# Designed miniproteins, single chains, continued (2), part 91

Each design is a single chain, and the fold is of that chain. pLDDT is the mean over its residues in the fold that is shown.

## One batch from the design tools (miniprotein)

Design m7136
Fold by ESMFold2-Fast:
Structure m7136 (fold): chain A 93 residues (1-93)
Amino acid sequence: SEMEKIDEILEKLVKEKAKKYGLDEEELKKKAEELRELASTRNDAGEILKEKFGEETVKAAIEENKDLDQPEALMGVLVNLAIEELKREKKKK
């Protein structure tokens, strides 16, 4: 199904990026799934993400994934934003 395909893409990207940046896979997957739910349920998700992360951070996530086809490009953006959220949480400690 489309949902299973998107789940597989997200899981693969989470695994690859967690390994690349030395992050916990389960924690990154949880954050990425939260952002995916936001993107799937709201027409204004792009504006919410810009407000939460800042325009430059969202732009950088889009730029890194611009050469990928959909839905992989969108999943890549969400994983990059999830990584940024985890980095920001670590800095608050």
Scores: mean pLDDT 80

Design m7137
Fold by ESMFold2-Fast:
Structure m7137 (fold): chain A 92 residues (1-92)
Amino acid sequence: MDEELAKLTSELLTALAAGDEAAALRATQRILAMNHPRAEGLIAFALELVLAYGGPAALRTALRVIDLALERLPDSERLRALRGRIEARLAA
């Protein structure tokens, strides 16, 4: 489980950096399907890296990822805060 979670997190980061929406959504769905307690934190970490270093394509892909993650984790204040920050950066 931990090795698979690490692989999926790496796939998510690579897809986000490339602006590959389909790959990013697939990796996110697989991470969430594991029902792992670290899933929220790892997705949030990947999104924070995109906020710090990502271009417009990566930010747009990150917004799709966060929408999907919030469908499964609607009570996540951390993910909602990240969504607002991504939207603000895309609007600037």
Scores: mean pLDDT 84

Design m7138
Fold by ESMFold2-Fast:
Structure m7138 (fold): chain A 74 residues (1-74)
Amino acid sequence: SMEEEEQRRKNITALLKSIYEMTKKKELQRGKSEEEAERIAKEKMEEVASLLSKLTGDDEIVQEALEEVLKEIK
């Protein structure tokens, strides 16, 4: 249903955002610049999104969730 797809999209968005924030924090703690940390975090988030797509088959929902996080990050 549309409501189930919307909830899955929100859950995946929250997961991807968490991966981004955790990776950025870790790389900053390692002494990376903010720009480098953000780049690495974005790459890691995109890797996780690709893996989720392969594991779930929900390519469209995962892509929508990824695009939503990318808009929030700016």
Scores: mean pLDDT 86

Design m7139
Fold by ESMFold2-Fast:
Structure m7139 (fold): chain A 75 residues (1-75)
Amino acid sequence: KEVELELLRALLEYIEAVKNKDFQKASEYRRKIEELLPKASEETVEFIHEVMRLLAEGKYDEAIELLKKRIAELE
């Protein structure tokens, strides 16, 4: 749960940084995601793939909303 929450929060910060063109902050959170991802559950990895699919489609706001909802459910 702690790893999952930390990873999802890092992913949210990463997406918001990319959207705002804050590439320094995006790079920082990308590193954090890479460190946490191997420790995450399969269920969380699958959820992250769904979020990444939304990003690939340019649906940044939908990806952010989905992440915020999942984070709230785990808190």
Scores: mean pLDDT 82

Design m7140
Fold by ESMFold2-Fast:
Structure m7140 (fold): chain A 61 residues (1-61)
Amino acid sequence: SSLLDSKSFSELPKELQDLVLEAARMVVEEGLSTAQAGEKLGISPSTVGRLVRKAIRDGLI
């Protein structure tokens, strides 16, 4: 959470970079809800929303 707020995408650990891209792909490109993407990724819908917002803010999707 703090890493998403304070660092650019390229400065994130690879595991968080992968999560940001996967969450954005599922929600924005595949049209899944945050709940559906969260179930597939094993994270909360709220966390999915934060990852998707990070991807949009940083111009990744």
Scores: mean pLDDT 82

Design m7141
Fold by ESMFold2-Fast:
Structure m7141 (fold): chain A 66 residues (1-66)
Amino acid sequence: VPTEMVTVEIYDKNGNLLATKEIAAGDSKALVEAIEEAAKKYNIDELTLRIKKGDQESLLYYRRKK
């Protein structure tokens, strides 16, 4: 059975698109790696994620703990 893919769009707190990634649905490691890559590249600790799965969209707010 083909693995279902989701599109993850990563935004800063001002709504600027930083990165777009395609990951396997339920692959939490790939999701965390995408978040950390964007946070490190742009030196930010607050991100908004839009996760698209077909016609479904969800928003996730990420804040790195110190």
Scores: mean pLDDT 77

Design m7142
Fold by ESMFold2-Fast:
Structure m7142 (fold): chain A 83 residues (1-83)
Amino acid sequence: MKFLEEMNKPITPEQEAAIKEAEARLNKVGDEAAKLGDQETVISIVAYRLLAVGYLLEGKADEAIQTLNDGIAEAEKRVEEIK
């Protein structure tokens, strides 16, 4: 990932693994929301991803990971309420 390599503060392997895991979870819940026609949750996931990218560009990897986890929690809650 180009932006991770160009950060002023290096990202740890553990942080990189956490980001990849969070991205995989967001993809899973995003696909489920899309199948249910929940466009609001899909848009919310995109917004959380953009915010996380912003934190990564500022060298705030822990804040980026927290933002992705917050996005996952919100998306999973919304999908559960629709089921």
Scores: mean pLDDT 78

Design m7143
Fold by ESMFold2-Fast:
Structure m7143 (fold): chain A 70 residues (1-70)
Amino acid sequence: MKLPAPVLQGFLRKHLDVPSDEAAARAARDLEPLDLEKIAGLLSTPLGQPKEKVLELLKEAKENPEEYLP
């Protein structure tokens, strides 16, 4: 199950202290081809949350992409 890059960019900006929109966009592009479980594992440490919680947040973003789109 995959999230589109614009939704991932919004997710990263909301949940991580990323230095710029460009940094978030680049990270989202790198994460887009990965499944949600892999993304949750990679973001667990940066978010300071267990992988299961990050996976829940990613699933919520997939169900409600408007929360993360401009």
Scores: mean pLDDT 77

Design m7144
Fold by ESMFold2-Fast:
Structure m7144 (fold): chain A 63 residues (1-63)
Amino acid sequence: SEEKKKEALNIINESTSYEELKEKLVNSKVLSDEEKKLILQLLGSSKSFEEFKKKATEYFKNS
C-alpha cells in the first residue's frame, strides 16, 4: 500500500545507523513483521549501510 511504502521510505531515509533503523522498525505500527524482516534481509545482503539505503529505496519505490 502507499502508506506502507511511505513509512518504509521514511524509516530508511531518516536512519543514519543500524541501531536507529532497528529501533524505528520495532516501533513501526504500519509495517508488518514480513516487511520488517525483508528490510533486515536487504541490510544483511548489503556491503554498506549506504548500499542498503539505495537498494531498499529502489525496492519500495518499485513495489
Scores: mean pLDDT 81

Design m7145
Fold by ESMFold2-Fast:
Structure m7145 (fold): chain A 61 residues (1-61)
Amino acid sequence: MPSREEALEFARRYLAEHADEPINKRVQAIARELEAWGVSEEEIKAILVEVLEEHQAALAA
């Protein structure tokens, strides 16, 4: 099972590397991959909220 930090890094990297894909498709892909890694639904939601907040802030900068 990945650490929370590994899951966060994966999500951040996925959002950055797949910038040409719609955000909802990226979110769905990240969620499914983390679920396959054994990350809980609550933890996946927390990770997605955190990385999406960071992503939106970066786009606004």
Scores: mean pLDDT 79

Design m7146
Fold by ESMFold2-Fast:
Structure m7146 (fold): chain A 81 residues (1-81)
Amino acid sequence: IDEAVAALPEEELLKGIAELTRLIKEGASREQQFLGAANLLLVLRSPSASERVKEAAAEALSLVPEEILEEARRAVDELLA
């Protein structure tokens, strides 16, 4: 996960975050919102992500419904344990 974040240019990470934000705002399926939230949480926890990328990811996560965000947090915690 950190390797993937380190391999992508900052501009590509920001584009990905913007696309996930759009999907969340436009009422993507529950599964798409869950996967988006999980990916955003992984970016936030990556030491290779810049502060700008982390700020964008945190802002996008604020748009995710709390129920879905809690499910994504649990999945990421299990993955990183």
Scores: mean pLDDT 76

Design m7147
Fold by ESMFold2-Fast:
Structure m7147 (fold): chain A 69 residues (1-69)
Amino acid sequence: MDTAQLYDEAIAKSYATAKKEIEEKMQQARETAKVDEEVAKNLFAEAEQNRAKAEQDIATARALRDGLV
């Protein structure tokens, strides 16, 4: 099996996991906004921070994959 293909699969799985976690946090923030707007703002900020970190991790994995091709 091609090593680059294994990396592509790993990157896709990492992206799917990060997307799900961010969506769950966004859902919690939306529900919290009905009772506490300040707490909801903090949850939205945390979700954005987690998204930025996930994008950086994925970029690093892609750079490693590109080094194989």
Scores: mean pLDDT 76

Design m7148
Fold by ESMFold2-Fast:
Structure m7148 (fold): chain A 71 residues (1-71)
Amino acid sequence: SRALLLFGDAPADLDMDALIEELRAIPGVLAVGRTEDSDLLFVETEPAAVEAVTALAEARGLRLLGRRIVP
């Protein structure tokens, strides 16, 4: 199974590219994406990495908007 996480409400001063690289470095992160027309960040991860991903994103000022488990 996989976890899909959606984050929003990015602070204006957030270095999003640096955050994306930090998230990609977490073991169990499978994909990180962002739309050019949106301050939304999505992360696909193994279930074991959900806590670490959420903690890092929230520490950087993002808000978790949605979470779902995919088979």
Scores: mean pLDDT 83

Design m7149
Fold by ESMFold2-Fast:
Structure m7149 (fold): chain A 102 residues (1-102)
Amino acid sequence: SSIEQQLRQLVNQMNALLEQLNQAVEAGDSDAAKAYAQQLQNTLSRMITMMEITQTPVSTARAMVDALIAALDAYAAKNPAITALAQSMKATLRFALERLEA
């Protein structure tokens, strides 16, 4: 569906932002890192809002949530400075999935 296409686009955007965040952190660019972290949080909020409004099937939402959690874990493992953001975003993703399952 077009909604699934839009959600996949948001997931792809978040993966790109995670890579940009990782590069900024590795470069010691705190201003860029802060900007990318904020864009990640904004994109996550948009994705969750879209899933809720469109009544996204739980199976589709779970697949996207699991993929994002895996990406967050991978970047946190590569760069421990990302760990706090990754844990916060993972908690938000898990809570959103639980709400969709209810």
Scores: mean pLDDT 88

Design m7150
Fold by ESMFold2-Fast:
Structure m7150 (fold): chain A 80 residues (1-80)
Amino acid sequence: SAVEELLRLLAERIRARLPAHIAEPLVAAILAADEEALQAILDSLSAEERELALRALGEAQREVAREHPELVAAAAEELN
């Protein structure tokens, strides 16, 4: 599905931007579409680590939207 492909691409960009001990739990939650797990991971981080994680998430989303606008549109259609 377009949603699954979008999540896979986001996971790859997150892994590129964060140390493994932060990236791997976040990636697992994202691939599972588990918002509760994602929030719990963010809440478990220090303030500085949380800022790094949120910046990485924002940059990954921006990069995927820039490189794959058609995929973002397809995922939005799939979710409707």
Scores: mean pLDDT 85

Design m7151
Fold by ESMFold2-Fast:
Structure m7151 (fold): chain A 88 residues (1-88)
Amino acid sequence: DELEELAEKEIKKVKEAKPENKENIASLEATIVNIIELYKEGKISLEEAKELIKIVTEITLKYDSNDDKAIELLNKKVKEIIEKRKNK
């Protein structure tokens, strides 16, 4: 699946750039699973899911290991996309 391939590519990018950030990588993987699930439920488009995966990867790359702010920002971005869709 194209979305799953993108997810693996982005996760690999984080693992190669910051291999010490094991907890942040696990949180990124969990967030990506939730994004893919939203797509499977028909709550977001394929394009929105791809953008979310890229955004959450960039957030994870920006923050150091064990920073809970990364998880909070990931959850906020997912909520923003869901709300934007409800208002269309």
Scores: mean pLDDT 72

Design m7152
Fold by ESMFold2-Fast:
Structure m7152 (fold): chain A 68 residues (1-68)
Amino acid sequence: MMKTLTLRVSRDTPEDVARSTIEASVRYAAEHGYDKVVFHTEDRPDLAELARRLAKEAGLPIEVTVLS
């Protein structure tokens, strides 16, 4: 069974909190043997790019949804 970590970051989340949350979540997923990360955000393509980059660096598949 696929072990998935789902992370949601709202449009209104402060940049430092959003970045720290994404970094911590990707690291946690990598350290605990998760198969995939699912990332949801709104109107924040910068956070989507960060999440994709960090997941790639950690060797984790990622699915990203950016709602408008």
Scores: mean pLDDT 83

Design m7153
Fold by ESMFold2-Fast:
Structure m7153 (fold): chain A 68 residues (1-68)
Amino acid sequence: IEELIKRADELEKQGKRYEAMRLYFEAADQAFKEGNVELRQKLMDRALEVATPEDVKRLLQEEIEKRK
């Protein structure tokens, strides 16, 4: 989890907001699987802060298609 967060922070600093958001989202999912609901919410908030509306729409579309 910390490794994913650290990489997301680095991508955010590079201006790669979409990729950073994706890693925060992935880290949040992993935190949820480990039973850490508070960390999950914190990571989701971070993802929303770095994402643009277009980035969020794209990610949601990809997630929906992946789930079927």
Scores: mean pLDDT 72

Design m7154
Fold by ESMFold2-Fast:
Structure m7154 (fold): chain A 65 residues (1-65)
Amino acid sequence: MFEEIVKILKEIRPHLPPELQARVDRFLKLVEKGYLPAARAISQALRLAGYEEEANKIDELIKKA
């Protein structure tokens, strides 16, 4: 679960502006540690940035846990 979310975040990161990339790095570290609130927060941030498909994938992974 968390490793799959990390993979999604790493794949979209190159498509993000540098400022948002730094923000993703911050949340990524917490998600790698298994911190569920960080996974939810980054999902919402991605949705606001227009990455609704990736946000939905993360939401489904969280729901299954």
Scores: mean pLDDT 79

Design m7155
Fold by ESMFold2-Fast:
Structure m7155 (fold): chain A 83 residues (1-83)
Amino acid sequence: SKLEEAYRRVKEILERHGIELPEEFPESADELFEMAADAITRKADELGRPFDPELQRVLREVARVIAELIGPEMKAGLDAGEA
């Protein structure tokens, strides 16, 4: 499914930055985004970088990938890319 593909792509992006995504499969695109945002936040806390611009770019990349694969207009945000 496109959600499964999005999950794998998001996991790849996060793993490149040393961020671990939970094993639980998300029920929706919004849930996948929330899982990724939580993982990024935990990583920022571990590194002592709560407002790291690199991690913010990672979050935007995750949102873009999710939007492209399973709902480009889902959850209006930065250019509709925060689904």
Scores: mean pLDDT 72

Design m7156
Fold by ESMFold2-Fast:
Structure m7156 (fold): chain A 80 residues (1-80)
Amino acid sequence: MKVEVILPNGEKVTIEVEPGASLKEVLDKLAEKYGLDPETVEKIRKAIEKLSGVPPEKIRVFEGDVIDIPKLLKLYEELE
């Protein structure tokens, strides 16, 4: 499956994952392929858990999903 991700810098990229993959698997591939800082990855994980109420490991992704990281991080910072 192809999932679209907007990086913290605003760049849009596509991540390929297996059917039934979790958001954690998308983030792991994103960090590996694009060299995301471990601190940035952890902040994204915390933002997702805070906003969704569940950890990324329990969030399934689907074909054509768009993950807007800048929007998630902004919402997380504005709620704290």
Scores: mean pLDDT 81

Design m7157
Fold by ESMFold2-Fast:
Structure m7157 (fold): chain A 65 residues (1-65)
Amino acid sequence: SAAERQAILKEIGDKIAGMGIGLDLALRHGEAVTEEQVREEVRARGLGEAGVEAGVKALRGYLAS
């Protein structure tokens, strides 16, 4: 149970951080930022694939709005 809670908390934290990176890049660069740049930045921060997915989703959502 403790291990399950730690895994969930880490994934949530990684997603929040990844989303923040994606939104930050989108706000600064708009259409000039690529999904690959978001993936590279999130991976460089060690946030895992959950963070990468959240960052790309945040960029896509911003550009679609």
Scores: mean pLDDT 85

Design m7158
Fold by ESMFold2-Fast:
Structure m7158 (fold): chain A 56 residues (1-56)
Amino acid sequence: SMNLELLYKAAESLIKLAGEKQARDMIMKTGKALGIPEEEVEKVFEEAYKKVKEEE
């Protein structure tokens, strides 16, 4: 969905700018505000984190 795609891109950017811990907290709060289930937000964050690690 568009919301999940935007959340994914935000997660990638936040991980690079603020680090994993801060990015996770911000993304979980944003996902909750958007009404996205916590499980789906967590999956989006893990995929973004994996991609960032693969680009390093």
Scores: mean pLDDT 83

Design m7159
Fold by ESMFold2-Fast:
Structure m7159 (fold): chain A 93 residues (1-93)
Amino acid sequence: NFIEELEKELEERRPEIEAEVERLVAEMGEEEVIDRLKEETIAYLKELGLDDAIETVEALAEMTRRGRMKLAEFLLAVEAIKKIADYLKELEE
């Protein structure tokens, strides 16, 4: 099951992602990290033609800005979205 394997992979990477978030926040601040991750993910989805997923990414970014989602959870969520997008594109080809 792709989703179960993806969830396991992301949970195994959680400590690395939390460390990366702390590093990025120290370098540029929380607001800029959220904006950068949002912009990079949206650009990636546009290149794949998956524009329908853009609204979800924007909603997750807004939740993170409002303190309703931890920044590490946001990074995990956008990584999951990108991996699902890659998987869907492979199925089309």
Scores: mean pLDDT 82

Design m7160
Fold by ESMFold2-Fast:
Structure m7160 (fold): chain A 121 residues (1-121)
Amino acid sequence: SAEEEKKIKEFKELLSKYPNLVKLLDEYVSGKLSPAEKKLLERYIKKAEKIGFEEALKEFEEELKEALGINENSSELMKLWLSLQLALIRARYEESKKPLSKEERERLILLTAYEEYLKLL
């Protein structure tokens, strides 16, 4: 939709301030994850099968916030990074049910990250 295209454009413009986050998005869209990232995501995806995705997502966010000291006073960079992590786990969860094309994965990550980022403002 026109609204979704606007959200994608706005979030891409926001990420463009931070080259490291642009690279991270490209890696995530390409399915390139570190072994530690894969292990963490697999743990929470399995948990989502038992307790539902929204509850597992909340626990995942709480674990990342605790591990990295992320709070309301954290930088825009850290909030954008966290938003990308929350978007990545949603994309991986959806892919556990059916394959996504690269284009579908990118779209889902950007739209989800935008919504998660707004919740952190």
Scores: mean pLDDT 88

Design m7161
Fold by ESMFold2-Fast:
Structure m7161 (fold): chain A 93 residues (1-93)
Amino acid sequence: MKEEVERRLAELEKELDKLESEAYTIMQQLNAAGKTEEREKISQLLLDARYNLNRAREALRKGDVEAAVQYIDETRENIKKLKEEIEKAKASL
């Protein structure tokens, strides 16, 4: 159970790191296009995903597996929304 949670957390960290690089590129393009509201939305989702991932890591480090799972689920939702907003931004650029 705990090892499965650690594995899921590591997988989400890798996914978010990759997505973060893509998000920064898209945010730069949105700024250049004057689409500041779309840029801020992507920026906020990225911050929310990173926040929840960090909370999951801290919970797991303290032995709170239940809290870690909750933050992992929230991180997955943030990543899903971030992917959707990036795809919308690409379509509008």
Scores: mean pLDDT 87

Design m7162
Fold by ESMFold2-Fast:
Structure m7162 (fold): chain A 53 residues (1-53)
Amino acid sequence: MHKEVVIEAATPEDTETFALMLKAVLESDPRAENVELEMLSPTKARVSWDELD
């Protein structure tokens, strides 16, 4: 199942840090595949992945 989360923070630096932390957690999860990070704006990032049930 395809899933996504939008991360929003007060600064671009915090947004990137939180998005990269979530990406790292998802990449360590054996049920998460195709983890992608997209910067939607300086203070918004989208992290998406495919979940294997």
Scores: mean pLDDT 81

Design m7163
Fold by ESMFold2-Fast:
Structure m7163 (fold): chain A 81 residues (1-81)
Amino acid sequence: MPSVEEMVAAFERLLRDPRTSPSALRALVYHVLHEELGMPAEEARAVAERITAAFEAGDLEGALALFREAVERAYARLAAA
């Protein structure tokens, strides 16, 4: 699996890409958290919505921090399982 830092770095590049749409970002975050990291679908959806809202508000640092927190939480659960 990629490291937390590798995933956060890839996500930061996506946030700074002018071709990135809110809908594409929401779908990608949901897929990474739910399908790849095993986060429950409802939790992953809530996090994806929060990150997308921050992105739409122009709060790129907030969006990145929310993504980091979610990935770290998911990785901690995987390490404990």
Scores: mean pLDDT 84

Design m7164
Fold by ESMFold2-Fast:
Structure m7164 (fold): chain A 58 residues (1-58)
Amino acid sequence: MTLEEEFKRIESLPDAEARVALTTLAARRGITYEQLAKEAESLGYKKVAELAREMAKA
């Protein structure tokens, strides 16, 4: 599954489930929340990008 397909799936989830999915995605791919936010923003997934930015600040 591509990163874009994962972002599209997560964008449709409620916020709590989206946060869990982003945690799993970051761990599985070995990438930071900052990198996830940047990639999601570039692909147009604004909700995913915003949630990932919030998680990066924790």
Scores: mean pLDDT 82

Design m7165
Fold by ESMFold2-Fast:
Structure m7165 (fold): chain A 74 residues (1-74)
Amino acid sequence: MSEEEIKKMSLEEVKKKLAEVFDQIISLIDDPAARAYLEQLKAAILTITDKEEAQRLLLEAQETLAYLKEQRAA
């Protein structure tokens, strides 16, 4: 999803996509301690009420997911 698409989304849509991206990131992590930490971060992030902050986090999460997919594909 492009930055332009994210900017057009509602806060609820951003949070939904952020949760989906976090689930994908967590699925790529084999360490149970790291998975538990990411689950806690996901819960905290979903309490965000600021749309701009949620949009920035979604962009960062998508970049992190892309990076992890590239690392595991190599």
Scores: mean pLDDT 78

Design m7166
Fold by ESMFold2-Fast:
Structure m7166 (fold): chain A 84 residues (1-84)
Amino acid sequence: AVKRELERTPGASEEEAEAIVKVSSAITGKKNPSGAEISGAAMYAMSLVLERENLTPEERKILESNLDNLEKVPEFKSAADMLK
């Protein structure tokens, strides 16, 4: 997953790739999510933030426990900022 992400986005830092994989793994429940699953996880996180009133305790816990990682990647940063 980390190696694949670095190959997919030349110029991304290893720390950013690790953050993307870690957040996507937490959301999907998979240790090695595919690029499509990573993109789906980002879209899902954004949809949850837009529907904040309808978040389950489990969904909120997943997002809040990954705030540091959400802030490290541009796709998740807006979701992290809105959860504060």
Scores: mean pLDDT 65

Design m7167
Fold by ESMFold2-Fast:
Structure m7167 (fold): chain A 100 residues (1-100)
Amino acid sequence: SEEEKLLELARLFLELARRLREGKMTPEEAAEELRREARRVGKGFREILLSQADALTSTYETLLKRGMSEEEAKAFVADLLESQAHMMLAIVKLIERNKK
């Protein structure tokens, strides 16, 4: 179901954010995980995941060019992933609310 897909993606985003914050993953590795998931999902979600992967690495590079530290830039992109995950969870809750 759509809800199960969104829950799985939200969990992935939260896990990637956690690993980025802990310094156990690079932004490029997180983008690769998103591209890997994109190959597994249907057409609509695939384009979104590929765009998110590109945005993640582009945002990280821009923050570094503007003088942010690597640790601060990683924390920032981790915050973005967490925000996206919470939005997905909110959508799931809305779908469940509209089902009897």
Scores: mean pLDDT 83

Design m7168
Fold by ESMFold2-Fast:
Structure m7168 (fold): chain A 76 residues (1-76)
Amino acid sequence: MKKTITITEENLDELAELLAGVFRKPVEEVRKVLEKYIGKTLPIEEFADRLLKELGVPEEDYLNYRFLAVLALKDF
């Protein structure tokens, strides 16, 4: 089971589309956030937590979106 994710120029667009679906945000907004992580390897749970904060997910929805993001990232 995947514990980490590496963001690359090659997977950026596919990852942005996946996460745009999860977070119900425009692909361009998600892509801009992900560009900061190109060349980085992060624990999936830490990456999900960073995305929740950077995409402005309300605290009341945090656990639900975190769960969905972690599942999507583990299957990526």
Scores: mean pLDDT 83

Design m7169
Fold by ESMFold2-Fast:
Structure m7169 (fold): chain A 81 residues (1-81)
Amino acid sequence: STEEKIKELRKKYEEALKNGDHKTANELAVQIYKLEAEAGKLTSESAIVHVAAMLSVAKSEGDEASAKELEEILEASLKRL
């Protein structure tokens, strides 16, 4: 289920943070937020702000692939309006 996938990804995210692997942690955060947005569960102001901050960083670094994915996550969160 989507809930089980999110739970597994959050566990991997916590392990990545514990190991100081911030690159893997950020990649996992994108996957978690994408699934939560698609499920209509991305409702936390803190989570939305974090996605927007990650998008700003991706754009500043010229990471067009990550920027596109993060923009799609934000757009999906708006489909609940």
Scores: mean pLDDT 76

Design m7170
Fold by ESMFold2-Fast:
Structure m7170 (fold): chain A 61 residues (1-61)
Amino acid sequence: SALEELKKELEKIAEKYEAGAPYGDIVREYNDLKAKFKDSFSQAEIDSMFTKALIEATEKK
């Protein structure tokens, strides 16, 4: 589903961020992802899901 795909892509970006990838690369990938899913999810929903993915990535370390 679109929700499952979005969650997986957000988890990948969150893992890259936690691994110390350059902030500019993370911002670019995140904006590309928001554009890809804009017709299925609101920007606020994507932002909320990304925040949860970042917390989960930190917790699993």
Scores: mean pLDDT 81

Design m7171
Fold by ESMFold2-Fast:
Structure m7171 (fold): chain A 90 residues (1-90)
Amino acid sequence: MEKIEKLKKLVEEIKDAIANKAPQDELLELIEEALRVFGEAMNIPDEVLEQLIEEIREHFEKNPEKFYEDARLIAESFERAVKYLEEKAA
């Protein structure tokens, strides 16, 4: 329950950061924190989670022009993940 609420808050913070054109490093930190919270909720192994975070960092470094668009898609994916976790917790 607490992890789902934390993920919900992070998703809203990511959406607000995108709307306000926050610095890319700040947005990336929020995305990484959301991934860690999601990973803990889903019992994803740390090694797999670290690999996923590194792949996301590489993607943003290679595609800086698409950063905010890609961040929005990631936020939408987390929003779907929150709904999945809420249904599973019910």
Scores: mean pLDDT 80

